# Designed miniproteins, single chains, continued (4): the designs that were tried, part 55

Each design is a single chain, and the fold is of that chain. pLDDT is the mean over its residues in the fold that is shown.

## One batch from the design tools (miniprotein)

Design m14017
Fold by ESMFold2-Fast:
Structure m14017 (fold): chain A 88 residues (1-88)
Amino acid sequence: MEEEKKKILEEAEEKVKKTLELIELLSKVVPESELKKLEELRKKAEEGLKEVKEGIKENDKKKIEEGLKKIEEALKEVEEYKEKLGNK
């Protein structure tokens, strides 16, 4: 159980790191009007990670699932945004 929680946290942290790195790269090439959208995705990923950490600490499976969902959604939206810019 403890080992499983560690694995979940490590995977969540890795996805958030990837999301933040993509946002940093995109923020250098996008118009200023798009920066707000990237900022919102950054906050969503950070909030998701916070929920995962709190859920692990509190042994709240629902909170962990909600946090992971936010992280996955943020990563997906950032990757879709990158794809859209690359295929223009």
Scores: mean pLDDT 81

Design m14018
Fold by ESMFold2-Fast:
Structure m14018 (fold): chain A 62 residues (1-62)
Amino acid sequence: SPTLGPRARLSEELAQPQVKRLSEIQKELAADKSLSDKEKMELMERAGREAAREFQEELERL
């Protein structure tokens, strides 16, 4: 595996909770038969933007 600098390592560690949350949201959306593929995509994109914002806030707090 490539050797990561301390900042890069922290960035990856901070991203892991967001990736896990997005995966859980995706599973919930996939299980919802009332939503169209377009609606699922739009909700997933929104969740992704919120996760990215929260990730940036965590980086700024470091």
Scores: mean pLDDT 73

Design m14019
Fold by ESMFold2-Fast:
Structure m14019 (fold): chain A 67 residues (1-67)
Amino acid sequence: SLSKELARKLAGDIYRSLEAMRRAIEKLAKKNNKYDPEENERLEKLIEESARRLAELSGVDVAEIRR
């Protein structure tokens, strides 16, 4: 079994990777005049759902995942 500390670190790393991806998409879309606010909102909602799931699986508060 994954230790609580390892699970927390993995969950945080996954969350940061998802946010980095969303920010990269936003930046590239804006640079190419293809920014879609609805797409960004959908990605934000997906990442928030993922944060809650990661919190559940890692046994930590979702606020800790968002750090």
Scores: mean pLDDT 83

Design m14020
Fold by ESMFold2-Fast:
Structure m14020 (fold): chain A 82 residues (1-82)
Amino acid sequence: MRELQRLMALAYVALLEGNYEEAIRYLEEAASLIPEEFKEQKEQVEELLKKAREALKEGNTEEARRYLLEALGVIGEVLEAL
């Protein structure tokens, strides 16, 4: 899954740069590429991204960053299992 790994790298760079909206977009694309056999992990990522968006709307960038790092971790687990 070269595309999934690419999107994870782009999301991580966006997070390091403080570009949380960009990170969310890359992770939403990454979640869409998660295979059906990992449906539970896909749903976990989608829920974490929803929480990250809510945190950003409230101005809580630290909470948003935490949810985005958790989403990256879940996608990383999927990649290791592929």
Scores: mean pLDDT 85

Design m14021
Fold by ESMFold2-Fast:
Structure m14021 (fold): chain A 72 residues (1-72)
Amino acid sequence: KYVEEGKKYFEEGNYLEAAKYYYKAIEENPNNAEAYYNLGKVYKEMGDDEAAKYFYKKAIEIDPNFEEAKKA
C-alpha cells in the first residue's frame, strides 16, 4: 500500500521518496485524506511551510474530521 511505503521512507528521513509514494496514493485514490496529511508532514520537515499548509487544508477538505490536519 502506497501510504505504508511512504511512511516507511518518512521514518527513514527519505522525504523525497516518501512524497513520491504519497503522490502515488493520491493518484490511486484522490480522496485519500491521510496521503494529503502525510504530504503536508513531508513538506513541513523540508521547511516548506506553505506547501505543508496547502496539503493539510486538502486533507481537511476531503475529511473535515481529520483531526491531525486541523492541529497541524
Scores: mean pLDDT 81

Design m14022
Fold by ESMFold2-Fast:
Structure m14022 (fold): chain A 80 residues (1-80)
Amino acid sequence: SIEEKIKELEEKIKELKEKIKELEEEIKELKEEVKELEKDESKVLELIGAKLRIIGLEIDIELLKEEIKKLEEEIKKLKE
């Protein structure tokens, strides 16, 4: 059934959106950590590590957004 396939794709999109929210919250926490680490010059390696982790999470979010767009396009084709 086309309706069943659409529901499966919508559920997958929902799961990906929930993953994005989790990653966005992790980035928020890391940005607060970065702000505290910037106050202490002895913690430069920890600061670099936190900044690299933020970059990695931002890349992961972009990949998840790209996957969502592909699934949304598939749903549009099924509704035509």
Scores: mean pLDDT 88

Design m14023
Fold by ESMFold2-Fast:
Parts: structure tokens; C-alpha cells; sequence
Structure m14023 (fold): chain A 61 residues (1-61)
């Protein structure tokens, strides 16, 4: 499920596994991957990144 993948992205970000998080976000959608890349550069928390990725997925559908 998309929700489960979003939670996994949050975990990967918390672990510093940014490349794997971006790759997983790209499997969900282009906007999800873009949102993640932007937020990683701006020092957002993993929780905030999870919420932004979810919103990007909803906007892309």
C-alpha cells in the first residue's frame, strides 16, 4: 500500500538512507520524489517529510 511505503520513506530518512528513500518515493510518483528531494535540502524532520510526500501523492492521483 502507498501508506506503508510512505512510512518506510520516513524510516529511511531517519536512518540517513536518503538515496533509498528517494528511489522508493519515485516508485510512488514523480511529485512524491520531487517533494522529498526539496525537503531533504531544507532540514525538515522525517515526520514533516512523510506528511509532504503523502500530500504530493494525493495531488498526483
Amino acid sequence: MVEEKIEEIERLVREGRYEEAIKLAAEIGKKAAQALEIMLKQNYTAEEIRLAVRKAVEAEK
Scores: mean pLDDT 75

Design m14024
Fold by ESMFold2-Fast:
Structure m14024 (fold): chain A 114 residues (1-114)
Amino acid sequence: EERYIEEIRNLSAAIVALDPNNPIAREILEMTEKGASLKELQEFFEKVFGTKAVSVAEIEKRRAEEAAKATGFVSLDAEEFEKYLEEKIKEAIERGDLVTYLKALLAKLSAESL
């Protein structure tokens, strides 16, 4: 648990450093600094985005699309990679996956600095 909270804190701090006005990253960082549990951080994320259960068919379709994108990854330019990260952010929101959301957002903000 402590290791995951540290990862979330570090990701949120990095996002805030690149985008200091990001309200979600700022709140998550503040929550981790106040000693929030992993459960509290996940509940906050789910509350903010109102995540819904996705059908098994949609999950299978997404996994197949991810495998296809991985095959094409060697051909992606910066613009295509940015679109891929935007899609990953949306998928993480839909799944309530806080860590994947923060990783994808940080990668997108880092790519924008190129």
Scores: mean pLDDT 67

Design m14025
Fold by ESMFold2-Fast:
Structure m14025 (fold): chain A 60 residues (1-60)
Amino acid sequence: MEEEIEREIDLALALMYAALGKLFKDPELLYKAAEIAERAGDEETAEELRAEGERLEAEL
């Protein structure tokens, strides 16, 4: 279904933002990844990405 495909695309986008946030040590990119994951309906991944962003921010 289109809804399922859109969810998969959003999750792929979230993974790209998460990878960039980790690579560049940019918590804003991790927060953006969490927002996209939440939109895709993956609350668990969204919470994990927000936690990683908060930890990264604390390390800076």
Scores: mean pLDDT 78

Design m14026
Fold by ESMFold2-Fast:
Structure m14026 (fold): chain A 75 residues (1-75)
Amino acid sequence: NPYLEKGKEYFRKGEFEKAIEYFEKAIKEDPNNYEAYSYLGQAYEELGENEKAEEYYNKAEKLAGSTSLPSVKRE
């Protein structure tokens, strides 16, 4: 998914608002893309939007189903 890859590039650059934009495009193209939801959670966490981050982490876990995701929270 090219939107997911672009989101990851912006995330690595610290451009969290642009990363969110591309991750949202990724989930619109593929609503079952749990990785895009996981990155949305991480990007919102970096912006201090902890409630939105938790919501997207929960969506990612639900979509992953039988696959365990590593915890991105250190606190």
Scores: mean pLDDT 78

Design m14027
Fold by ESMFold2-Fast:
Structure m14027 (fold): chain A 62 residues (1-62)
Amino acid sequence: MVEQARKDLEILKEEAERVEELSVEQQVGLAIRAIGVQIDAELAGDKELAEEAKKVIEKILK
């Protein structure tokens, strides 16, 4: 489970670099996906992955 969340986060990091080129709907979708990765990481006890997901969420929303 955490392996898939880690792969998802890498994709989300790449998309977050282009967040200003995305529609509001696409930005919201990315934020929801990143929040899902953070929750999965916290449930799995992967604190480092959870913190990385949190940073991606902050990048998308700011």
Scores: mean pLDDT 79

Design m14028
Fold by ESMFold2-Fast:
Structure m14028 (fold): chain A 95 residues (1-95)
Amino acid sequence: MEEFDRVKAEAERLIDEATKVINEIESLLRAGKPIPQELKDRAEELIARLKEVHKRLVELGKTATPEQGREGAVLLIAISSEIAAIEYLLEMDEK
């Protein structure tokens, strides 16, 4: 029970950080400015952490309660969307 709550809290924190990174990159692109290397490095590290938390949520989902399973599914969708958005924005800059 507590393990699921800890992983959920970490996932929510990483999703919030991903949203901030996406907003920062979008703001730079709208201003016609290049994405700084430090922001690219931070985004790549964040993708790696999101992928790790995604794997942990999938594993925990196998033994989760129905309620935890529903919460986990919502987080998995959110994580996948955040990863896809960051990867897309980084690809647009590097092409």
Scores: mean pLDDT 84

Design m14029
Fold by ESMFold2-Fast:
Structure m14029 (fold): chain A 59 residues (1-59)
Amino acid sequence: SDIDKLTEASQAAADAVREAGGDPERAYELAFERVSKIIDPELAESVARAGALAVRQAA
């Protein structure tokens, strides 16, 4: 289902942000690469940008 895909994408983005080690650019690249394989690329870019922003805000 779409909800299951969104849950999987959210988990992939969270894992990418963790692996980025506080680097917003790396968080974006890792999240986009992983999430774009699960959901639509346009939504994947929004998720990746949100992940990078979260890293910037946590710093």
Scores: mean pLDDT 82

Design m14030
Fold by ESMFold2-Fast:
Structure m14030 (fold): chain A 59 residues (1-59)
Amino acid sequence: GAVELMMREGGLSREEAEELVRLAEENPSDEEIRRLAKRLGMSVKQVRDALALIKEGFK
């Protein structure tokens, strides 16, 4: 699933991957993406790319 993909491709913990998947379903704002990026120690681009991959999996 998307959580396992984020752990493998993004090097995220299960908890971090689950938070990304949850936010992808909630269609986060740019401000929420920036806040998450700071919390996860990722760049805004990395978070956006991860969210796009998760959303592609829902199509």
Scores: mean pLDDT 74

Design m14031
Fold by ESMFold2-Fast:
Structure m14031 (fold): chain A 97 residues (1-97)
Amino acid sequence: MEELRREIRELVLRAVGLVIRAIGLELDAERLRDTDPARAAALLREAAEEYREAAELLRRVAELLREVDPEEARYYEELARKYEERARELEREADAL
């Protein structure tokens, strides 16, 4: 259980770091939208990649929790799904620029 808790914590911290980076990229893209749409599109695609990587890490957390804490496992699965949806939204925004 101790080892499992450490692994989950490491995966969650990595996912949080990726999400923070993705948010920063989205904010930078918003600032560039009117002046440099090509750079804005590139930043949105980069943010989408960060969200997808975070979603994959959160799915690993959900898998590790499935037998020990099914309710928390469902929470991380839902969070991963939301980040994947956000990534798809950002790709659609990038394609529209």
Scores: mean pLDDT 89

Design m14032
Fold by ESMFold2-Fast:
Structure m14032 (fold): chain A 60 residues (1-60)
Amino acid sequence: MKAEVTVLDASKVVDTGGRVLKVGDVIRGDVVKEYHNGIIIRTEDGYFFVDKAGAKVTLY
């Protein structure tokens, strides 16, 4: 399952690859884990830990 994540609050999205995120950034990747309050996605540049309170998440 793939996800598109739009950052609404950069403090709620953590990049393990060291990418600097800002509001309005769009991250696409594969869903590796989904839970009630968040999602973990894998991209070419590493993992993103996303709190659903700070991002718009679209699954496809």
Scores: mean pLDDT 78

Design m14033
Fold by ESMFold2-Fast:
Structure m14033 (fold): chain A 84 residues (1-84)
Amino acid sequence: MSKEELEKKIQEEWGEAIEHAKKAYEAAEKGDYEKAIEHLKEAIEHLKKAAELAEEAGDEEIKEAFEKAAKEAEELLKEAEEKL
């Protein structure tokens, strides 16, 4: 892919991750931990995909940022699963 195509895909994956993270938070606030878990898993997948695309683009800083965000989301996922 061109660098422009990679950057666009990174933004798309990040946008999806943010949307799912928001839905997970809203579900958790309502005590719907099953729904929160579902959305957290989706957010993690999109963050990991964004990290892979950032690596392809040669952007180590952005890759590390997405990997860190995915790890933090995985920690939140474990907390949500403990509430079931």
Scores: mean pLDDT 85

Design m14034
Fold by ESMFold2-Fast:
Structure m14034 (fold): chain A 69 residues (1-69)
Amino acid sequence: SMEVDRLRRGARLADDGYRRSQEIADEFLSLGTPVDQKSARMSRNSGERMRRIRDELERRAEELERRLS
């Protein structure tokens, strides 16, 4: 269904955001200054929000798919 497809697309976008936030955090950590460490933590926090969005959208897609079966 279009609704399941939309939820799965949203989950993929959120997963992309999560992965990108982790990459950015790792890059900041490689620079090694205290401000870079703070920036890394901020990026990780943003990534954790995206991971939760991903998981919620995947859960909703699975529930909807089960109801349509």
Scores: mean pLDDT 88

Design m14035
Fold by ESMFold2-Fast:
Structure m14035 (fold): chain A 63 residues (1-63)
Amino acid sequence: MTKEEAIEALKTLAEIQLKENSVEDARKMVESAVKALVAAGLITPEQGEEVLREVKKLIDELS
């Protein structure tokens, strides 16, 4: 998985969560998803930090 693919997937997930759930719930779910992707070896820890930052920025912009 590329970093860009992970960002796109988690942005979509965050947008879905924000429609029905709190900002805090959306952030926690994205954090858990990034941790799972890193644990699975699909992205590196460094890529995970970048993905998390970009998706949290989107959550903040939509909140």
Scores: mean pLDDT 81

Design m14036
Fold by ESMFold2-Fast:
Structure m14036 (fold): chain A 76 residues (1-76)
Amino acid sequence: MKSFAELAEEAFRLAEEGQKAEKEGDLETAIEKYRKAVELFRELRRLAEARGDEKTAEFFEGAIEGLEKKIKELEE
């Protein structure tokens, strides 16, 4: 199993790769990277909730909502 830190590093890296693709006009790649980041942020939120870390869980919930909104806007 991947550690919490490893999952967090992957999630943020994918979000950064998505932002780079978006800036370059590669919307398909941006959406793909953002979707992968959302999956990892959902797992991170679940792990934070399981350990009683409400602040960290709430942070990842915000990250998920922000990325899902962006994906929807890019798919228009």
Scores: mean pLDDT 85

Design m14037
Fold by ESMFold2-Fast:
Structure m14037 (fold): chain A 87 residues (1-87)
Amino acid sequence: SPYDDLIEESGRRAGRAGGEESARYYGYNPEAQRAAGRAGRDLARRLLEDAGRHNLPLTPDQVIRASVDVGIAVGLAVAKAQAEAAA
């Protein structure tokens, strides 16, 4: 469905962005990339469910942008935590 496709696309974009940003500072980290993707997918689902329940306007572009932002934050946080634990 277009709904499920948007959730999956949001997760893919979040994972890519979080993986790329974390790699710039901490090196390639597939766990950070996967965590970023999961966070983006979960946020996209929650945003769409909340908008539907409350009859609020929400565009696909807004969902993707929010998911990418959370993916970057989560990817960086996971990579940083692992680097600190290894020190």
Scores: mean pLDDT 89

Design m14038
Fold by ESMFold2-Fast:
Structure m14038 (fold): chain A 70 residues (1-70)
Amino acid sequence: MKEELEKKIKELEPKAKEGDAEAQLEIGWLYLKLGKVEKALEYFKKAVEAEASEELKQAARDAISLLEPV
C-alpha cells in the first residue's frame, strides 16, 4: 500500500542521509514500487557512491542498469 511505502521511506531517510548504503538501496526499491523511477535512480546512485560492501554496490549498479538500459 502506498502509505506504508511512504512511511518506510521516511523512517529510512535519516540513515540514508548519514550515508547508510543499505537504507539508500532500500529507499530506491521503495520508490520503484511507488512508480517513481527518477527518485529510485537517485537513491541507487547514492548507494553506489556510499561506503559499503561490493555486494551492496553491485546490487545498486544492477538496479540502475535495469532502469537505464541502452
Scores: mean pLDDT 79

Design m14040
Fold by ESMFold2-Fast:
Structure m14040 (fold): chain A 75 residues (1-75)
Amino acid sequence: SAALREEGERLYAEGLALAESDPRRAAELFVRAAEKFAQAGDYEAAIRALEEAVRADPSLRAAADSFIAHLRQAQ
């Protein structure tokens, strides 16, 4: 859905704006963006958002890798 993709893009942009000043909040926003992109069927954008989440918060690596593996199988 276009609305889900637009919400994902908005959350992703907000995450980028906070990545340097508040990496933990940025990581949360990137995960939420990935969820919206995945719901929209935009798996490339979802994977990109999860990679940004891990860059902001490396503790998310295992969870993000699991989600990315699931998305790659869905394609």
Scores: mean pLDDT 88

Design m14041
Fold by ESMFold2-Fast:
Structure m14041 (fold): chain A 59 residues (1-59)
Amino acid sequence: TAAIEATARTILGNPDAALQNLIITTFANGLQSDMAALLQAAVPNTSEETVIATLLADI
């Protein structure tokens, strides 16, 4: 969806600022599985993907 695409583009363009927004958005919408799949395809930066997954698991 457009919302998921916007989030992915934000991470690609601004990983530092986008990380917090991604976590909040993912929790609010419950799009954890969809977000993980989209990030794997759109964001090849493993470190960013790993950080997001770790933070999600910690909560």
Scores: mean pLDDT 56

Design m14042
Fold by ESMFold2-Fast:
Structure m14042 (fold): chain A 75 residues (1-75)
Amino acid sequence: SLEEEIDELAREAGVSKDTVIKVLKAIYESKEKNPTAEELAKLSGVPVETIRKIVPLLLEKYGSIEKIKEFAKKL
Protein backbone atom coordinates (compact mmCIF):
# COMPACT_ATOMS: atom_id res chain seq x y z
CA SER A 1 0.00 0.00 0.00
CA LEU A 2 0.97 3.67 -0.34
CA GLU A 3 1.18 4.02 3.46
CA GLU A 4 3.45 0.95 3.78
CA GLU A 5 5.78 2.28 1.04
CA ILE A 6 6.06 5.66 2.83
CA ASP A 7 6.66 3.92 6.18
CA GLU A 8 9.45 1.79 4.66
CA LEU A 9 11.10 4.87 3.09
CA ALA A 10 10.92 6.77 6.41
CA ARG A 11 12.50 3.81 8.26
CA GLU A 12 15.31 3.38 5.69
CA ALA A 13 16.12 7.14 5.62
CA GLY A 14 15.84 7.52 9.42
CA VAL A 15 13.22 10.29 9.13
CA SER A 16 9.52 10.81 9.90
CA LYS A 17 6.72 9.86 7.48
CA ASP A 18 5.83 13.59 7.31
CA THR A 19 9.37 14.35 6.07
CA VAL A 20 9.09 11.70 3.31
CA ILE A 21 5.66 13.08 2.29
CA LYS A 22 7.07 16.66 2.12
CA VAL A 23 9.93 15.49 -0.13
CA LEU A 24 7.56 13.50 -2.40
CA LYS A 25 5.21 16.51 -2.71
CA ALA A 26 8.18 18.79 -3.51
CA ILE A 27 9.33 16.39 -6.28
CA TYR A 28 5.77 16.29 -7.71
CA GLU A 29 5.32 20.11 -7.50
CA SER A 30 8.74 20.81 -9.06
CA LYS A 31 8.44 21.93 -12.70
CA GLU A 32 11.98 20.65 -13.33
CA LYS A 33 12.52 17.22 -14.91
CA ASN A 34 15.56 16.67 -12.64
CA PRO A 35 15.22 18.99 -9.61
CA THR A 36 18.35 19.60 -7.52
CA ALA A 37 18.57 18.75 -3.80
CA GLU A 38 18.72 22.53 -3.10
CA GLU A 39 15.50 23.13 -5.09
CA LEU A 40 13.71 20.29 -3.27
CA ALA A 41 14.91 21.61 0.11
CA LYS A 42 13.49 25.07 -0.73
CA LEU A 43 10.14 23.64 -1.91
CA SER A 44 9.72 21.16 1.00
CA GLY A 45 11.33 23.06 3.90
CA VAL A 46 13.36 19.87 4.56
CA PRO A 47 17.14 20.28 5.11
CA VAL A 48 19.25 19.63 1.99
CA GLU A 49 21.26 16.95 3.86
CA THR A 50 18.00 15.05 4.52
CA ILE A 51 16.99 15.40 0.83
CA ARG A 52 20.36 13.86 -0.11
CA LYS A 53 19.49 10.79 2.04
CA ILE A 54 15.92 10.36 0.73
CA VAL A 55 16.29 10.99 -3.03
CA PRO A 56 18.81 8.12 -3.65
CA LEU A 57 16.43 5.71 -1.86
CA LEU A 58 13.54 6.91 -4.04
CA LEU A 59 15.64 6.49 -7.20
CA GLU A 60 16.63 2.96 -6.10
CA LYS A 61 12.97 1.97 -5.49
CA TYR A 62 11.31 3.71 -8.47
CA GLY A 63 14.16 3.98 -11.00
CA SER A 64 13.66 7.60 -12.17
CA ILE A 65 12.42 11.05 -11.14
CA GLU A 66 9.47 10.61 -13.55
CA LYS A 67 8.37 7.42 -11.75
CA ILE A 68 8.82 9.11 -8.36
CA LYS A 69 6.51 11.92 -9.62
CA GLU A 70 3.91 9.29 -10.66
CA PHE A 71 4.07 7.73 -7.17
CA ALA A 72 3.83 11.17 -5.49
CA LYS A 73 0.76 12.00 -7.64
CA LYS A 74 -1.15 9.40 -5.55
CA LEU A 75 -0.63 11.56 -2.41
Scores: mean pLDDT 84

Design m14043
Fold by ESMFold2-Fast:
Structure m14043 (fold): chain A 69 residues (1-69)
Amino acid sequence: SKEQFENDVKLALADIYLGLGRVLERQGRYDEAAEWYEKAAEIYDSLNTPEGKKRAEEARKLAEEVRKK
């Protein structure tokens, strides 16, 4: 369905943003990493699914953790 395709695209985009956050964190760019983790969380939340909500929570925890460094 169109909704399934749109959700698949959003999930892929959120995963890319999460990956970018991880790369920036490895480079010591903690504030930038946090921004991308939060952007990933927003997209995961927009899926309005239990899996999306769980991934959004995990991404926000990563943002909070990296900001403490």
Scores: mean pLDDT 87

Design m14044
Fold by ESMFold2-Fast:
Structure m14044 (fold): chain A 65 residues (1-65)
Amino acid sequence: LSDLVGKSVEELIDAVAEKYGLTPEEREELRREFVRAMGKSLDEPATRADVVAAKALAEKIVARR
């Protein structure tokens, strides 16, 4: 997932959702929570901090199942 640094935030969210096996609803929750937490647009380039944050949010979504 660190190879996603410099790609769009949207690409990061999609890759993280696929890696964690998120449903379409969970993927939309991940997008909303990420934008809320990081304050970034989906077309902005992803930083290493964005990758870490997206993984942590996906893990929280999976843990609530």
Scores: mean pLDDT 80

Design m14045
Fold by ESMFold2-Fast:
Structure m14045 (fold): chain A 56 residues (1-56)
Amino acid sequence: MDLLTRMERTVELRKEGKSQKEIAEELGISQATVSRYLRAYETNPIAIDNAKKLLS
C-alpha cells in the first residue's frame, strides 16, 4: 500500500508541474526513486489508475 500511495502522489505532484527534486523533498524519497515511479506510470498508466480504484 505505501508503494502505491507514493507512486500515486508522485504522479499527482508531477501533473501539478513539480520538479523531480521538489517531489523527492515532499515525499522524503530520493530523486532517483521519483524518476523510477514516473517511468512505471509512463509504461503502464492504467495499472496505477486500477490500483487507485481497488484501494478506494
Scores: mean pLDDT 71

Design m14046
Fold by ESMFold2-Fast:
Structure m14046 (fold): chain A 106 residues (1-106)
Amino acid sequence: TITITQSPKEITAKVGETVTINATASANVNNKISWYQEKPGEAPKLLIENTSTRAPGVRPRFSGSGSGTNFTLTISNLEEEDFATYYAQNYAEAPPTWGNGTKLTL
């Protein structure tokens, strides 16, 4: 099973700042990483698929990059609605595996 490790586990930031979340896969996943936003009481929202493709309706301030084993989610110009927990998902093999999450706080 491929494992996904996210760093840092928590980020404290201010509105208007840019933050970067990293994900490392235990084996090569090519581009088969997606990023999700989770808020309490809401269904997880797909932000990015195939490493760098924004899902429909996702704001341009969310961007993904990386390949192989190292992946990055960048959130630029933070808005109050962006303070949530973010998860990387690997789907290069079945079953899909989730990262440990990164909590973004104000």
Scores: mean pLDDT 88

Design m14047
Fold by ESMFold2-Fast:
Structure m14047 (fold): chain A 78 residues (1-78)
Amino acid sequence: SPRQKAIDYLNEAAKKEPSVAALTVMAKEYLERGPDDVKATEEAIEYVREALKKASPEVQPILKKALEYAEEYKKELE
């Protein structure tokens, strides 16, 4: 599912780069604890966008994939 794929990419980003781990963990918590919740998914997307601003070039592609899947999940809920 897009939700699970977003969570998997967020876990990968957190593992590779501790400086964005706090933001990626918050995004993951909103996706995991607010299943089928548009507002929780929007909060997760905001945290991914903030992580992208701080991420190294190596981690940016991983977070872009997390963002794509989180946005796909949001569309399924609308």
Scores: mean pLDDT 81

Design m14048
Fold by ESMFold2-Fast:
Structure m14048 (fold): chain A 71 residues (1-71)
Amino acid sequence: MIDQDEVDAAFVAMLVALALRSGKPEEGAELAIRWLKEKKDISPAAVDTIVSLLEEAGHRELAERVRKAAE
């Protein structure tokens, strides 16, 4: 089964979480945005996971930038 995109999504979410823990929320958001721009068909659940991580950390503007990158 083509599960590579789900694996990639989980890895990106992990990197965003690590960036947030390291005090680099912008770096995490930029990495997620780059990944979304490179992939043409991303699961909405993957986008929601990354957005939720940013929103829970209080970075609502960065969360909105990630949502817009997925459009």
Scores: mean pLDDT 75

Design m14049
Fold by ESMFold2-Fast:
Structure m14049 (fold): chain A 79 residues (1-79)
Amino acid sequence: VDPEVLEAETLLALGEIYIGIGNYLESQGRKDDAIEAYKKAIELYREAVELAERIGHTDLAEQARKNIEDAEKKIKELK
């Protein structure tokens, strides 16, 4: 497997972990902490998009961009 593909997939997976953390914190009523977790996920997804685009992995870039949109919507709903 291409090391750059693995790195992009790892960034995407880490972003998903932070979304899970944010969802858990939101369920605990910890709104501000949930927002911080979602912001961390967005940072990781942006890095995944940049890497995926650089290596021509369009499907991975599109998935990461969709995940950014979903996380941004969550932040706006909590604000």
Scores: mean pLDDT 87

Design m14050
Fold by ESMFold2-Fast:
Structure m14050 (fold): chain A 98 residues (1-98)
Amino acid sequence: SLEEKILEVIDRIRELLPDATLEQLKQAANHLIAALTVLGLRDLSKEVREKVATGNKEEIREAILEALDAIRKSLPKNKDKLEQVLRHLEQALAVLEQ
């Protein structure tokens, strides 16, 4: 299912975060901001943008983890948006696998 694939992508992103460069973290965070926007999570989307602006690896990593948790929790209420969410998560994963 799309939900199962989203959860697998979230877990893979989580696995790659500790070794990610600052540039990879910024690019991945921008794709997650797009996913949060699709889900209507405006306040969290803004917070992630502010963390990216700091240029601090730890703050961006923490913001990404918070975004992934929020996306996971939002899936049951947003079944019509799963394809768009998956696309953005796959873009974030692709950045981290480079």
Scores: mean pLDDT 90

Design m14051
Fold by ESMFold2-Fast:
Structure m14051 (fold): chain A 108 residues (1-108)
Amino acid sequence: LTLTVTVEGNKATGTVDAPASLVGATIRVRVYNEKGELVLELTLTVHADGSATGTAKGDPSKVKVGDRAEIEVISPDGRLLARMEGRVVKVEGNKITIEGEGFPPAGF
């Protein structure tokens, strides 16, 4: 699972490299700095075109390459489908790329 997200104020827009079965799912991402402090929280809805849109809380300027991410995938009906660890692999101003360690199980 790879997420590339641009954060503008409280809005998050981006793309997700995820199975088509995740369309309509919510992806929640929590980014922790090397001190273990939560610096950014993203809540994104996956769309059929591979885009994702939603909300951001925190400060994207505090996110650094190598920061740990916790990724939760939630169904449209609110059921937790997967939890995985991730890592920030690229930062370009307000544009952040996060890779999940592992893909969701088949049958998502």
Scores: mean pLDDT 80

Design m14052
Fold by ESMFold2-Fast:
Structure m14052 (fold): chain A 78 residues (1-78)
Amino acid sequence: RAAELLERVAELLAAQAEKLEAAGATEAAATARELAERFRRAAEEAARLPPEEAERLALEVAREADAVLAAAAEEVRA
């Protein structure tokens, strides 16, 4: 279900934040943590939505996160 997917992504983002922090990318780590919080809130919202709408929300938030994580990865590579 969409809420479970969003929660899983939030956990993965939190794990990525730990790795970014270990790499010295503190700003990227903060961004990853912020995304994790957004996914947690989206998971709560998805739990209240009809299944079709919850799936759309999950896809939308995932696409948004891809763009932000790509930017964070650029910072780490710099």
Scores: mean pLDDT 77

Design m14053
Fold by ESMFold2-Fast:
Structure m14053 (fold): chain A 66 residues (1-66)
Amino acid sequence: DEVEKLILGVIARNGGKATLGEIVKETKLSRRTVSKALKRLEEKGLIAHDEKSGEYILTEKGKKYI
């Protein structure tokens, strides 16, 4: 999925962590589109979500996928 790869690339360039708001701003995609793609990436284990900070964190598996 090209949207998933775009989001992974944004997180990687942002030092391996990004919030939903940062990803939306960088990609210029809708919050709904980004949120749905983030859920899929998390389900695949390519990112992890820190519920306390709100950050999405690129996993080692996600780094290899890019």
Scores: mean pLDDT 85

